# Designed miniproteins, single chains, continued (4), part 77

Each design is a single chain, and the fold is of that chain. pLDDT is the mean over its residues in the fold that is shown.

## One batch from the design tools (miniprotein)

Design m14645
Fold by ESMFold2-Fast:
Structure m14645 (fold): chain A 114 residues (1-114)
Amino acid sequence: MDEIKSTLKRAYQAVADASNALLANAVTGGGNRPYTAERLRAAGRELREAYRRLKKLSKKSKIAGEGARLVKEAYDAVREGARLAEEGASPEEFLRQAKRLEEIGKKLQDLYNS
């Protein structure tokens, strides 16, 4: 697998993990917000590294450029989710952020399967 596809797959996994953490917190009524926040921060670190790699490759690849854009979008969503988990938010807010990340994840998956 080339470097672009491997980076996109890793980014997809981080997005999926973040979305699942937010969904679990929404379903449980916020029962483990500190654990959710840590999972989101871990996903954010993976997405930041993926963004840096894809941005470097974007000068020679349109797929890397689109991937960098999607990963930046996911990183911003993950940071928002982590803040909501730290500060406290409604189950509806966590569900909305989980769905946002799921949509970005699907686009990343489509991109590395192209």
Scores: mean pLDDT 84

Design m14646
Fold by ESMFold2-Fast:
Structure m14646 (fold): chain A 68 residues (1-68)
Amino acid sequence: MEEEAAEELSRRYGISKDTALAAVREAIRLLKEGHSQLEASMRLSKTFGVSYAAASAAVILAERILKE
């Protein structure tokens, strides 16, 4: 599930699969620690140097993984 989410994120936003996978995994960790979607998105954008749109998409995918 994480690898599938990373592949989708990589294709949509033109980031490397390695960066996308790391971003999805970090988003899962931040959400599990009680961070909001907004906080996680902002932190991921700065940490990985990706657009806010890409970071927000990673957080949404991570939340879907956690609920499935």
Scores: mean pLDDT 84

Design m14647
Fold by ESMFold2-Fast:
Structure m14647 (fold): chain A 81 residues (1-81)
Amino acid sequence: DIAKKVAEELKRLAERSEAGMPTEEVARQVEDLLKKAEKEGAPKEIITVLRQAALGVRRPGTTPERAAKILRDAAKEVEKI
């Protein structure tokens, strides 16, 4: 299930953000996940959630804690699909 795999990766990235991964690197990892999901034929709803999450993480002033929250909220939205 693509949705389950994407949600699990988003939760892992949230943990990485809290563990000290730079916000720009977190955003890059979400963008890589987005490209992989598109290649695997994920539903447009999952692609939209990932795009919004990447943009949110890249916003100037986004803290590691805020990035983790964005990613966990995105994982919950993906799990509904």
Scores: mean pLDDT 87

Design m14648
Fold by ESMFold2-Fast:
Structure m14648 (fold): chain A 98 residues (1-98)
Amino acid sequence: SLAERFLETVIELFKTEYGIEEDSSPAQIDKAAEALAKRTSNSVERVRVMITAALLYVRAKKVLDPERLEKFAEELVAMVQRGASVAELEELAEKYLG
């Protein structure tokens, strides 16, 4: 889906440019978000939300079947587009991942 492609693109960008992986610490994520926000004049919070969505998707790929994974990705991207917080993305992830 387009949502899955978007999330894959986001994680590849942060992996390649900032060394962000699924097991990256909150401090590493914050540092990457601040660096990109400064370069692009975006808010740090919006960049954190994008990184969080991509990392939740990577985690979901290990545990969800393809149909549920696509639905989860579509809901994550829709929430990001609607201005959802990191906490709201984590709540969605808890419903899908347990």
Scores: mean pLDDT 82

Design m14649
Fold by ESMFold2-Fast:
Structure m14649 (fold): chain A 61 residues (1-61)
Amino acid sequence: SLEEEIQRKKEMIKGIAYSYLLKKGLTREQAEKIADEVAKKLDVDNFSLEQIEKIMEEVLS
């Protein structure tokens, strides 16, 4: 379904952001919270790795 497709894309965005944030030294709890915020701010139908990184930097600022 469309809802399942959207959820899958959000989980992909969260996974990318979460991995990056863990590598940056955040705790699992902090990384999960910020990754969720990044996924909420990105357009699930039109995103790139560069956009994910940009939004992560904005959330961390």
Scores: mean pLDDT 80

Design m14650
Fold by ESMFold2-Fast:
Structure m14650 (fold): chain A 79 residues (1-79)
Amino acid sequence: SSKVPTARQVFESLAKTFGLEVKPDAGITVEEAQEMLDALSAGDYERARELLEKALNTKGPMSEEAVKGSTAAEFLAAL
């Protein structure tokens, strides 16, 4: 079994933090997933959310309060 999470597992974890739902057939590249993690690490959560919404083909309000406390833990859990 792989010790490193897949791109799918990464955005499922991040989507849960943003209150978004991931569908089994959601299309996202590994490069986009990595860019999303880099954006969160840099504090660019707007970019990370845009990538999530695009991949999930869904729209949801991002709760700044929900993201603020868990973003670092989410990023680490995704690695």
Scores: mean pLDDT 57

Design m14651
Fold by ESMFold2-Fast:
Structure m14651 (fold): chain A 67 residues (1-67)
Amino acid sequence: SVSEKWKAVKEAVGGDVATGEEIKAALRKAGIPVTDEQLRKALEMAGVADGEADVTAVATALYNLSQ
């Protein structure tokens, strides 16, 4: 579920906001396959401020893009 994906990514990141690189590393550790293009689109959907994005918003966008 989205909640389970969000929880895993947030735990791996250790916070509510993170850079795209940190989120990508967290997704790989959680066993969630993501391409650079999917991550870029998810970051655009979530919104990026000062190089960081909300982890929950990015996880939700990635889940929707990966279906």
Scores: mean pLDDT 75

Design m14652
Fold by ESMFold2-Fast:
Structure m14652 (fold): chain A 78 residues (1-78)
Amino acid sequence: YTDEELAKAVSAAKKVRDAAWQGNVEEAIKTALEAGAPLAAETVRKNPSNENDIDIAAAQAARAVLGLPLRSKEEILA
């Protein structure tokens, strides 16, 4: 990966995480969808205040930006 691709992935992850931690579920969902991570958007929508699910959604958003296959919550925890 290029430094630019990694920076975009980190930025997407931080935006999803920070929005969700602020209780801004709408912004977290929007950011996840813009990153190409519909699984991250669903994770936040279902469990908006769960810290583990927020971290999983951030990881899914980063993976989407890098073009990696998206993993479900169960796959990330395994």
Scores: mean pLDDT 74

Design m14653
Fold by ESMFold2-Fast:
Structure m14653 (fold): chain A 65 residues (1-65)
Amino acid sequence: EKLEKAYELAYQTVKEALDAGLSRREAMLKALQKVEEEFPDLPLEMKFLITRDALNDVLAERAAA
């Protein structure tokens, strides 16, 4: 459940950042920072993977639209 919540936070943060006109890199960094702040007990590798997957999912959704 914590992993699902971390993913949801990363997904929402990436989507908001991209909607605000930020680059993919900026969106990734903002999402990673949010996940670090909210889920400090998760391993760094897991935080990175979750944030990367969220970014990829948002980008795939936007490409399909």
Scores: mean pLDDT 83

Design m14654
Fold by ESMFold2-Fast:
Structure m14654 (fold): chain A 73 residues (1-73)
Amino acid sequence: SMDEDTARAGRAAKEAVERGDDAAAASALGQIVELAKQGGRSEEGLEGARYALEHSKSPAAREQARRALELLE
């Protein structure tokens, strides 16, 4: 489901941030943005975006995280 896909993207974003993979983090966060535009909603997606905004130093990842939070909140 779209909500499950959003949750999976949220977990992927958090894992990428934890390992310092800026490109993977930005990609996963961008996927959350696209899923959220289509009505996807997930607590794990929201948590992944919040985690990235708090812990990522990548401008690209932080931009996608902010966009995801605006759509999910």
Scores: mean pLDDT 87

Design m14655
Fold by ESMFold2-Fast:
Structure m14655 (fold): chain A 78 residues (1-78)
Amino acid sequence: MTEEDKKIYEEVMAIAAEAQALLDAGVRVETRLSVEEALEIVKRIEEKILKEKKVPNEKEKEELREALKTLVNAELER
């Protein structure tokens, strides 16, 4: 991996680890997104990272956190 790919991976995995910890603990957090909106945000950010090979900015990281929390809530409600 390039140094940029490694940095992207570390930043994204840190956010994913936060969501995984919530899922493992069974903790639901209130979010303002629907599941469909959350999936669209994840896809948009993933496509941008794959095309641009840049670390997500702080706004994109916050959008990703909110989206992943929404998806965790959906899994916990099953």
Scores: mean pLDDT 77

Design m14656
Fold by ESMFold2-Fast:
Structure m14656 (fold): chain A 89 residues (1-89)
Amino acid sequence: MKEKEEAVELARRAALARMAVEGNRLLAAGQMTDEKQAALLAEMEKKVAETKKILFDPSTPEEKKEEVKEKAERELEEALGYLRETRAA
């Protein structure tokens, strides 16, 4: 149970980090709108909900659950890399 919760949290962190990168880019360019902000939030929530369904569904193959976890970890590492470089500058 904890491993599944950790995987969902990982996916959520990855989604939020990617949203922060894109949001910062839109703000810096003066292109942030209420519609774009709402769309980013909705997309992130949808991805987290889909990940949760896969991980908590007992009929989902273990291979697919591992793929979802690995994808979330890679996405988080990439997004955090971009955010670290932005702060280090």
Scores: mean pLDDT 74

Design m14657
Fold by ESMFold2-Fast:
Structure m14657 (fold): chain A 63 residues (1-63)
Amino acid sequence: PLTPAQRLLERLRAATSEEERLAIVIASLEELEPEAFARMTPEQQRELARWLLDFYEEREREA
């Protein structure tokens, strides 16, 4: 079976906008880390999501 990380990457690849990608990452944080998600402000959630998206793009550049 696919890991949660692999499913997240598939969802990100299907997304057509940056806004959709941020929403997907935030939803995944709710599923994987509900307590940590509840402790974060909306700004912190967006910053973490953006950091994860940057990491994903960096991995794609590795080929």
Scores: mean pLDDT 72

Design m14658
Fold by ESMFold2-Fast:
Structure m14658 (fold): chain A 70 residues (1-70)
Amino acid sequence: SSVEQQNKDNSDHGIKSLTDSTNKYNNKANDLLNKGRNSTPDMGNILNNKANDYNNKADFWNKGKDALSS
């Protein structure tokens, strides 16, 4: 049945898209944390807050991926 293959292909595409988005935001968060460690305390706090925002976005997309994978 072509329906089973289509459903798998759609799920795999969705999982890949959510994984790519999760990785994108995790990478942005890690970059900001690395910059924060090498900055003044005030700038470090600003960069850490931005990193937390990106981590929250990554968590949102990762939960979407987990829902499709279960």
Scores: mean pLDDT 77

Design m14659
Fold by ESMFold2-Fast:
Parts: structure tokens; sequence; C-alpha cells
Structure m14659 (fold): chain A 72 residues (1-72)
């Protein structure tokens, strides 16, 4: 089974709408940005779309990486 991995450069100020837009482009999906927390959004991606998402913040910075994995 192949796994598609994507890495997005993000900050703590990146809105969920922009994150959803980038995920849609990478995986060919039509996810709507929920009016919720980042933790709930990550759970939603896993439960509804099978996408594992992990945020890695750089120490002393608001910049980080969002790592996305989906079985294809």
Amino acid sequence: VEVLTAVLGVSESTPLEEIAKQINKVFGLNIKAPNTSKEEFIKYLKDEYGIEARFYRFPGSDEGLLVLRKKV
C-alpha cells in the first residue's frame, strides 16, 4: 500500500481555511474549513479522510511544518 506524504510550511497564525485549501490541492479533496480548533480539525482529517496530520513547531519560533500522510 502506497502512502502519500506532504509537508507544508505553516505558522501558528496560518488560518484553517488556508490549511484546508492546501490539503485539497495535495490530495484532490474538497474539505471545508471548520469553525473549530486545530486539534479538532486534525481529528476530523483522520476520522473522515484517513489523513494523519502532525504539527512540528520550531523552538523559539511561531513557524513550523505540518506533515500529512494518507494511504492511497
Scores: mean pLDDT 76

Design m14660
Fold by ESMFold2-Fast:
Structure m14660 (fold): chain A 86 residues (1-86)
Amino acid sequence: MTFEEEVEAAKELLLEEAEKRGHTEIEPAIDEVAEELLKNKEAGTVVTKEVNGIKVEIWASEENPMTVMGRIFTEEELENLKKYKE
C-alpha cells in the first residue's frame, strides 16, 4: 500500500468508529487530521485534534513510515485501554 492509501484507510476507520459511537460531529476533524498528515508525510508525525472532549489522532509510524494508524478516544477510554490491555 502507498502512504496515501494507508492514510485513507486510517481515516475510514476513524469515520466508522465515530459513527458507531455517535460522534459524527467530529467527522470534519477526522478530515483535517488526515489532510494535515498527508501534507507533512514524515515518519513520526503525529496529528491530534480535540472536539468536545473527544480526541482524534492519526500518525505515521516512526519505525515504519509506510504504516499509518489512527484512533478516536476520550480520556476515560484511554485510561481503560492502558489498564485493561485485552
Scores: mean pLDDT 72

Design m14661
Fold by ESMFold2-Fast:
Structure m14661 (fold): chain A 79 residues (1-79)
Amino acid sequence: SELIKKGEELNKKAVDAALKGDVDTADKLGQQSVKLYVKAGDFDKAIDAIKDFIKALQKAGKISQEEADEGIKRLEEMK
């Protein structure tokens, strides 16, 4: 699917930006990636993309470990 391929491309860029501490770019690209996965009907990929984003922000020191764990737990409950 073209939507899935574009979503994967944007998610990789979002995670890279988050790891570099560029939260604004990461958020913009991450939201675009999630929207493409949702449009494609792949909700599992959408949830996994958000989890990857949260983990990257935690590694960059932009959110706490507790905030990351709580966010991931909330997403796991949606599966």
Scores: mean pLDDT 84

Design m14662
Fold by ESMFold2-Fast:
Structure m14662 (fold): chain A 95 residues (1-95)
Amino acid sequence: SVEELLEKAEELLREARESKDPAKKYQLALEAGDLLMEAVQLAYDQGLLSEQQMLDLLSRIQDAILESLRLSTAKGADYLVETNEDVLRELKQLL
């Protein structure tokens, strides 16, 4: 379900926030982003999101991943965690 995907993403973001290893933090944040993209697509497929809401949320996650590749591992990890946490909060509010 969408709710199960959001719970898994939230747990991964919590682990990322607590990680002292920048590489592990980055990987956990990427995995959370993948789950959030799956949750957004599933929510759209279930009629819970408009096409514009889906496209906005997906583009924000994708843009964050692309920008993270231009940053150091530590800065990229922090940026991904922050952006994915914002997307998670907004998606929860829209559902």
Scores: mean pLDDT 89

Design m14663
Fold by ESMFold2-Fast:
Structure m14663 (fold): chain A 62 residues (1-62)
Amino acid sequence: IEELIQELQEAIENGDAEKAEEISKKLDQYQKENKKSLVEILDELGIPPEFLKKELQFLSEK
C-alpha cells in the first residue's frame, strides 16, 4: 500500500493522469478488501491529509 501511494504521488507530480487513475482504482480495491477509508490508510502511514486534497484536485481537472 505504501508503494501504491508513493507511485500515485509521483504520477501526479509528472502529470501522468492515466497512471494516477490506475493506481486510484487499486487503492479503491484495497479499501474495499480491508474495509478502511483512504484517510485511515494515510494516517497509518503518517501521510498528511494534504496528499488526499492534491489527488482529488488533480483528478477533478480531467
Scores: mean pLDDT 69

Design m14664
Fold by ESMFold2-Fast:
Structure m14664 (fold): chain A 59 residues (1-59)
Amino acid sequence: SPGDRLVETVRNGELLSLSTRQLARLLGLPSSQSVTDLVRRSPFKSRRELLLFLQKVLS
């Protein structure tokens, strides 16, 4: 599942090294632009802040 792949990526320390396209695929989003839109709608200031939060919560 998308959730299982996300957790595996976090455990392997790979989340922060993903391209925006790879991140979109991992999150089940249709495009790189969808990742940008998700970050803009989130309370986080940047993609990096969002990913650091996910790394912390899912570790």
Scores: mean pLDDT 80

Design m14665
Fold by ESMFold2-Fast:
Structure m14665 (fold): chain A 96 residues (1-96)
Amino acid sequence: SEKELWAETLVALAVMELSILKLMKERGQLTPEEVLAFAKRVKELYDEAVKLGASPEILAEMKEIAREIYQLGLEVARESGDEELAKEFEKLLDEI
């Protein structure tokens, strides 16, 4: 169905966001604020998937992508000494 195809597209977009984030980290170009921007975009994709009535399997996959982004954000925030963003990513990980 069109809903299933769109839900799969939302997962593909979330995977793309994570892939870009990992590439930026490898290149040493990643700030905690940039990771937070990626986290917010993936959350918007997740919310759209929920609104579409995406399957539990799709929603679980998107939650794992979000968790990996949040873990990267926590790592980058700790490495940069950003205690406020580190706490924000810890809260995001707890609430997922």
Scores: mean pLDDT 87

Design m14666
Fold by ESMFold2-Fast:
Structure m14666 (fold): chain A 69 residues (1-69)
Amino acid sequence: TTTTLTLTGLPAGTKVQVKDADGNLLGEGVADANGVATLTLSAAPGTPVILSVTEPGQETRSVPATVPA
């Protein structure tokens, strides 16, 4: 099963990686010129995940999240 995650309001070129609680990569993407990143995740809705967000020229941030329904 795959789930689509859409993130908005990001600087263009922002890299996003999504990992599960065991550190397995579920999906990744890069924000487009409109600040939108669309990721296809190998996870079901409700799965707890960690987002690793790297804006251009900035350090990576880790954000806990849940895969949306």
Scores: mean pLDDT 79

Design m14667
Fold by ESMFold2-Fast:
Structure m14667 (fold): chain A 61 residues (1-61)
Amino acid sequence: MVGDTYRALIDYFPSSPDDLALKKGDQVLVRKEVSEEWWYGESLVTGKSGYFPKGFIEPVP
């Protein structure tokens, strides 16, 4: 969960400047579980942080 690394399942194009852009396969460090649908994290590829739909990522073993 928080502090864990996940990977993007699909590309995500941000609808707002606070959102995190994702490409399929990108690794994301989860910083905060904001709501049922939205998490906040940092892309390990770009170094940028933002909000994204939690359903677009999966745990990395």
Scores: mean pLDDT 80

Design m14668
Fold by ESMFold2-Fast:
Structure m14668 (fold): chain A 73 residues (1-73)
Amino acid sequence: MEEEARRLAAEAQASPDEQKRIDLGGEILRLTALKMKEEGHTEEALAGLDRMLAEETDPRARAILEEIRAELE
């Protein structure tokens, strides 16, 4: 999980494609949130996503955050 998230982060940083970076960022967040749920930190994961949603202005990124939040419930 953590190793995979780090790999995806490296791929996102190396990519010149903005859409690919957004997609990889979403996958990293999803994997991290699901790992937190597996470890019993669901409330912390939801709080983090709620904070990100409050600050996010890009509708594409916002939709990804909402999908991840729904998967945690």
Scores: mean pLDDT 73

Design m14669
Fold by ESMFold2-Fast:
Structure m14669 (fold): chain A 65 residues (1-65)
Amino acid sequence: MDLLAFFEAVNELDPRQTGTVDKDKLLERLKKLGAPPSPEDLAELDKFTTDGVLDYRALLASRSV
């Protein structure tokens, strides 16, 4: 997954850094940034998504980067 595009999209969608973003809005923003997620990326996002809301803090913590 393109982490730079991911961080850019997350910062725009969650400027208050609450730790969550709407998954569909994140996917749309990633497409606009020219970094559409692969099927593997989508599967990874789904692991941290509950009811359409992605816990990106948990996702980033799992990557330790």
Scores: mean pLDDT 78

Design m14670
Fold by ESMFold2-Fast:
Structure m14670 (fold): chain A 85 residues (1-85)
Amino acid sequence: VPESLVEAAEKAGMLDELKALGRASLLFALEIMERAIRQGKLSLEEAEAIIRELLEAAVKEGLLTEEGAEKAFATLSAALRETAA
């Protein structure tokens, strides 16, 4: 798991859950990022970078295709921007 993704999970208090969930963590990571943004612990730019690293890690582990990761990033990024607005 990339360091910045681990850091975001630590800030949200959900590091162990993120590691345990694998692909299922995509929705959980979104919830973590949204909560961290609302608490002022994470910027939108940081959250988007962490989501990118999570998706890239999932592709490297064979949990997600590159195309699937691109689609997931677009969806998750839109949700994060809505939360930040």
Scores: mean pLDDT 70

Design m14671
Fold by ESMFold2-Fast:
Structure m14671 (fold): chain A 89 residues (1-89)
Amino acid sequence: MELMEELKRTAAEIGEAIAKKDKEKLKEALGKLKELAEKVGAKKSAEVFEKLLKKVEEGEELSEKDIEELEKAVKELAEAIKKAKKLNL
């Protein structure tokens, strides 16, 4: 059960990157979230992470709305991972 640990670690990395205004770290963490979402089939979450990753890559700052979308996508990804885990128990 590595996916939930990866999500927790990556979510912590995102929080730190946002607090420190570290665009490179934020870009890396968003890329990891997209990969996790793709692995569990969370298509909507993957699309949100891709959109936000593109904004960061283009040098744009994440708006308050972007952060809210990110939090919602992380929550949906966590639920998708929990459902996947339930099938293996």
Scores: mean pLDDT 80

Design m14672
Fold by ESMFold2-Fast:
Structure m14672 (fold): chain A 121 residues (1-121)
Amino acid sequence: NLEDIAEAIKKLSEVTGKKISLIGIDSGILLAKKIEELLKDNDLIEPVLLIKDVTHFKEFVIPKLKTNPNIFPIIFSSNDQLLQQISELLQKEQIEYLLINTKLSPEEIVQKIEEKILELK
């Protein structure tokens, strides 16, 4: 459930050695905020970034991630096309990231985080 997602995010932070940036777009904002509340007492996450669209992400999030290499971004949205556009921006800048579609079940979200952990050692 949401607690399992929070636990998986803690493990991702431990494996990467990085603070996690939770980035919410559209319906992803609500999920990112709920996860932030569960992790608020841990020094493992940055405050949630609320993003309007791909242009906002490109102009404000990409420069921040380029200047802060000790941050690992997780992007939450219910829009696969928007997530794909964001992935292309992040790949161009060679930034490691995780994309979560909020239409996935909590179990599927945990599995996506665990798969990313395995890819990162």
Scores: mean pLDDT 87

Design m14673
Fold by ESMFold2-Fast:
Parts: C-alpha cells; structure tokens; sequence
Structure m14673 (fold): chain A 64 residues (1-64)
C-alpha cells in the first residue's frame, strides 16, 4: 500500500497501474478518475492521472 504508479500506454490506449497492495477503495477511486480521462486531450489525461494518484494515496494514508 505504499507505492502507486500509473502510466498511459499510447500504443494500446490503456493505463498501466501498479500498487504494492491494492485496496478496493483506492482502486475504485483510480478507476473512476481513469475512466473520466478517456477521450480527453493528452494534457487533460495527464492532469487526471495526477489527481487519481493523489486521491488513491489519501485513501491509503487513511488506512495506515
């Protein structure tokens, strides 16, 4: 639960998400934000990813 990494793969149009110990709440928050980022410009997508990671970190911090 200490590491969250999210990358966008342009070739497959998919997100690569890595979490050391996935939490359902953190995973749900990431999934929602990533879903909202589909169909946006690369700039908006990058901003949405940053926000998603921050929200997931806050959830994981509350669990610790």
Amino acid sequence: MKRIEVRYDEETDTYEVRMDEPDPLAGAALGRALQESYGKTPEERRQALDRAVEEARKILEELE
Scores: mean pLDDT 66

Design m14674
Fold by ESMFold2-Fast:
Structure m14674 (fold): chain A 100 residues (1-100)
Amino acid sequence: KLEEAVKLLEKAIEKTKEALEKAKEKGESEKVIKALEKALEETEKAKEAAEKGDVKEALKHITYAEASLFGAILLAESEEVKELALEALKYVSEADNALM
């Protein structure tokens, strides 16, 4: 299930990058951009921890990624940014379940 979590986190990273690129394109607030940048950083750290079999570190970074994605979703004005961030959050949540 660690292998499944890594694949889900890879998909989350992809969607978070798409959300960040779209947020910059649409001129989203600095708070939204920083939230997406933090989500990307934390999701990448979660993937690295999961690849090393460190479930506790992976779950810690997943929690920070979820909080940052939720913040971006709440504050974003663009529906496209919200949808991409929601897809990223879905994959991060599925990775959390795969590790538990």
Scores: mean pLDDT 89

Design m14675
Fold by ESMFold2-Fast:
Structure m14675 (fold): chain A 81 residues (1-81)
Amino acid sequence: SPREELAERLEEQLEETFKGQLSEEELEKVKELARRLLETWERTGGDMQAVREEAKRLAEEYNIPEEVAATVLGLVLELVS
């Protein structure tokens, strides 16, 4: 599906962006964050404020550093724009 293709492309971009910088466990959390941001974007019909609020919430929940979460958010927003 288009959503699955977007998720795959986003996961590839995240792997390249954080290559050698994150553990496998941390990268899995970052990929989950990205997927849930895409789900929020789709569910809300493109509400960027809702996506940003969800990014902050999930970053705190998964203990993802602010800089990493900001990069993920930026990649998601670029992908859906």
Scores: mean pLDDT 82

Design m14676
Fold by ESMFold2-Fast:
Structure m14676 (fold): chain A 100 residues (1-100)
Amino acid sequence: MAKELKKKIEELEEKLKAGEISPEEALKKLSEIAAEAVKLAEEGKISKEELKELLEKILKLFELISEELAKEANTEEAKEAAKEAIKSLREGIEEYVKKY
């Protein structure tokens, strides 16, 4: 399970870097992977260490997606708002990881 999620994250990163997937679709898929990882950890099907590794990879890919989304935003205000929202999400995930 954890190995499969890790592979999905790596495949999303490569597709995003290659321009094969939109940043919006990549964000949607990454959010689904994050939800699945948390659910598997809550059900005891993956270890807390495996969850931590997955969340760290998810955070890194979120940063890449946020940069691409900011480029697509029509105004500088929208770009700034997108960056601030992703920063808040990143800090929340990092705080969660520190507890486990």
Scores: mean pLDDT 74

Design m14677
Fold by ESMFold2-Fast:
Structure m14677 (fold): chain A 85 residues (1-85)
Amino acid sequence: GAELEKKKIELENEIGVHEIKKALSMLTTEEERELAEHYKELGNVYKALGNLEEALKAYLEALKIYQSLGDKEGIAKVLNNISAL
């Protein structure tokens, strides 16, 4: 629906800004967690839209970030989301 498409665009824009900051080594640890959360939410939106390949890609990006942070709760949540695809 229109609300899911709007949320997707908003998340993609926020992810884009954070990825630029990450490439410049300007992300704080909390902003890296926010980036991982945005990727996880983007995966959830793609899953709801039926775009399972795109959902998996978004979840894998979130997983990489949570793993780099040692965020065990974030890792578990993303792995659960991937297993539910």
Scores: mean pLDDT 88

Design m14678
Fold by ESMFold2-Fast:
Structure m14678 (fold): chain A 102 residues (1-102)
Amino acid sequence: EEEIRKEALFHFYTGLLLAYEGKLDEAAQHLKRARELSKHPVAADVRAALQTFENIANTDDPLLIARIMAAYLKQNPEDVEKIKERLKKLAEELGIDPEKYL
């Protein structure tokens, strides 16, 4: 059950980093996957985080959400380093090679 939450967080953070790097189409795909996984109750925190950006965008379009995430991270560069650290740890815990997604 916690595995679904970790997968949702992995896709959410990967989407954020890809958006920051300007890879908006790839970011949108990861955010779509995070949203699908976040429908499970164990990933309610990921759903809440996505809902925050959806409310700001007034849309659930993952491409527009990725653009807003990119703008947010450019204004909050300290959060980029924290996201990188968390993503690396999640990739290790899930047995995922982070180089395949970065």
Scores: mean pLDDT 81

Design m14679
Fold by ESMFold2-Fast:
Structure m14679 (fold): chain A 80 residues (1-80)
Amino acid sequence: SISEETLKLDEEAIRNTGRALGFKIKDNESPSSVFFRLVLESDRVGKEKIAKLAVEEYLKLKPDASENDVKSVRVTFVNT
């Protein structure tokens, strides 16, 4: 479904954000595990930096994403 496809893109954006930060991401590592590592890194480097990278990685996967889609990705990473 459209909802399932949206969740899949968010999961890959999370993984790609970790990779962009230099994290080694296993193929079988859950998005929740990667997200937890991003939360820990956000305490060190700031939530805005992580949110910006997450938006950039999401837009690479979905270049035609709406402003609401981008805001949703951003909110996911600025909330702890």
Scores: mean pLDDT 75

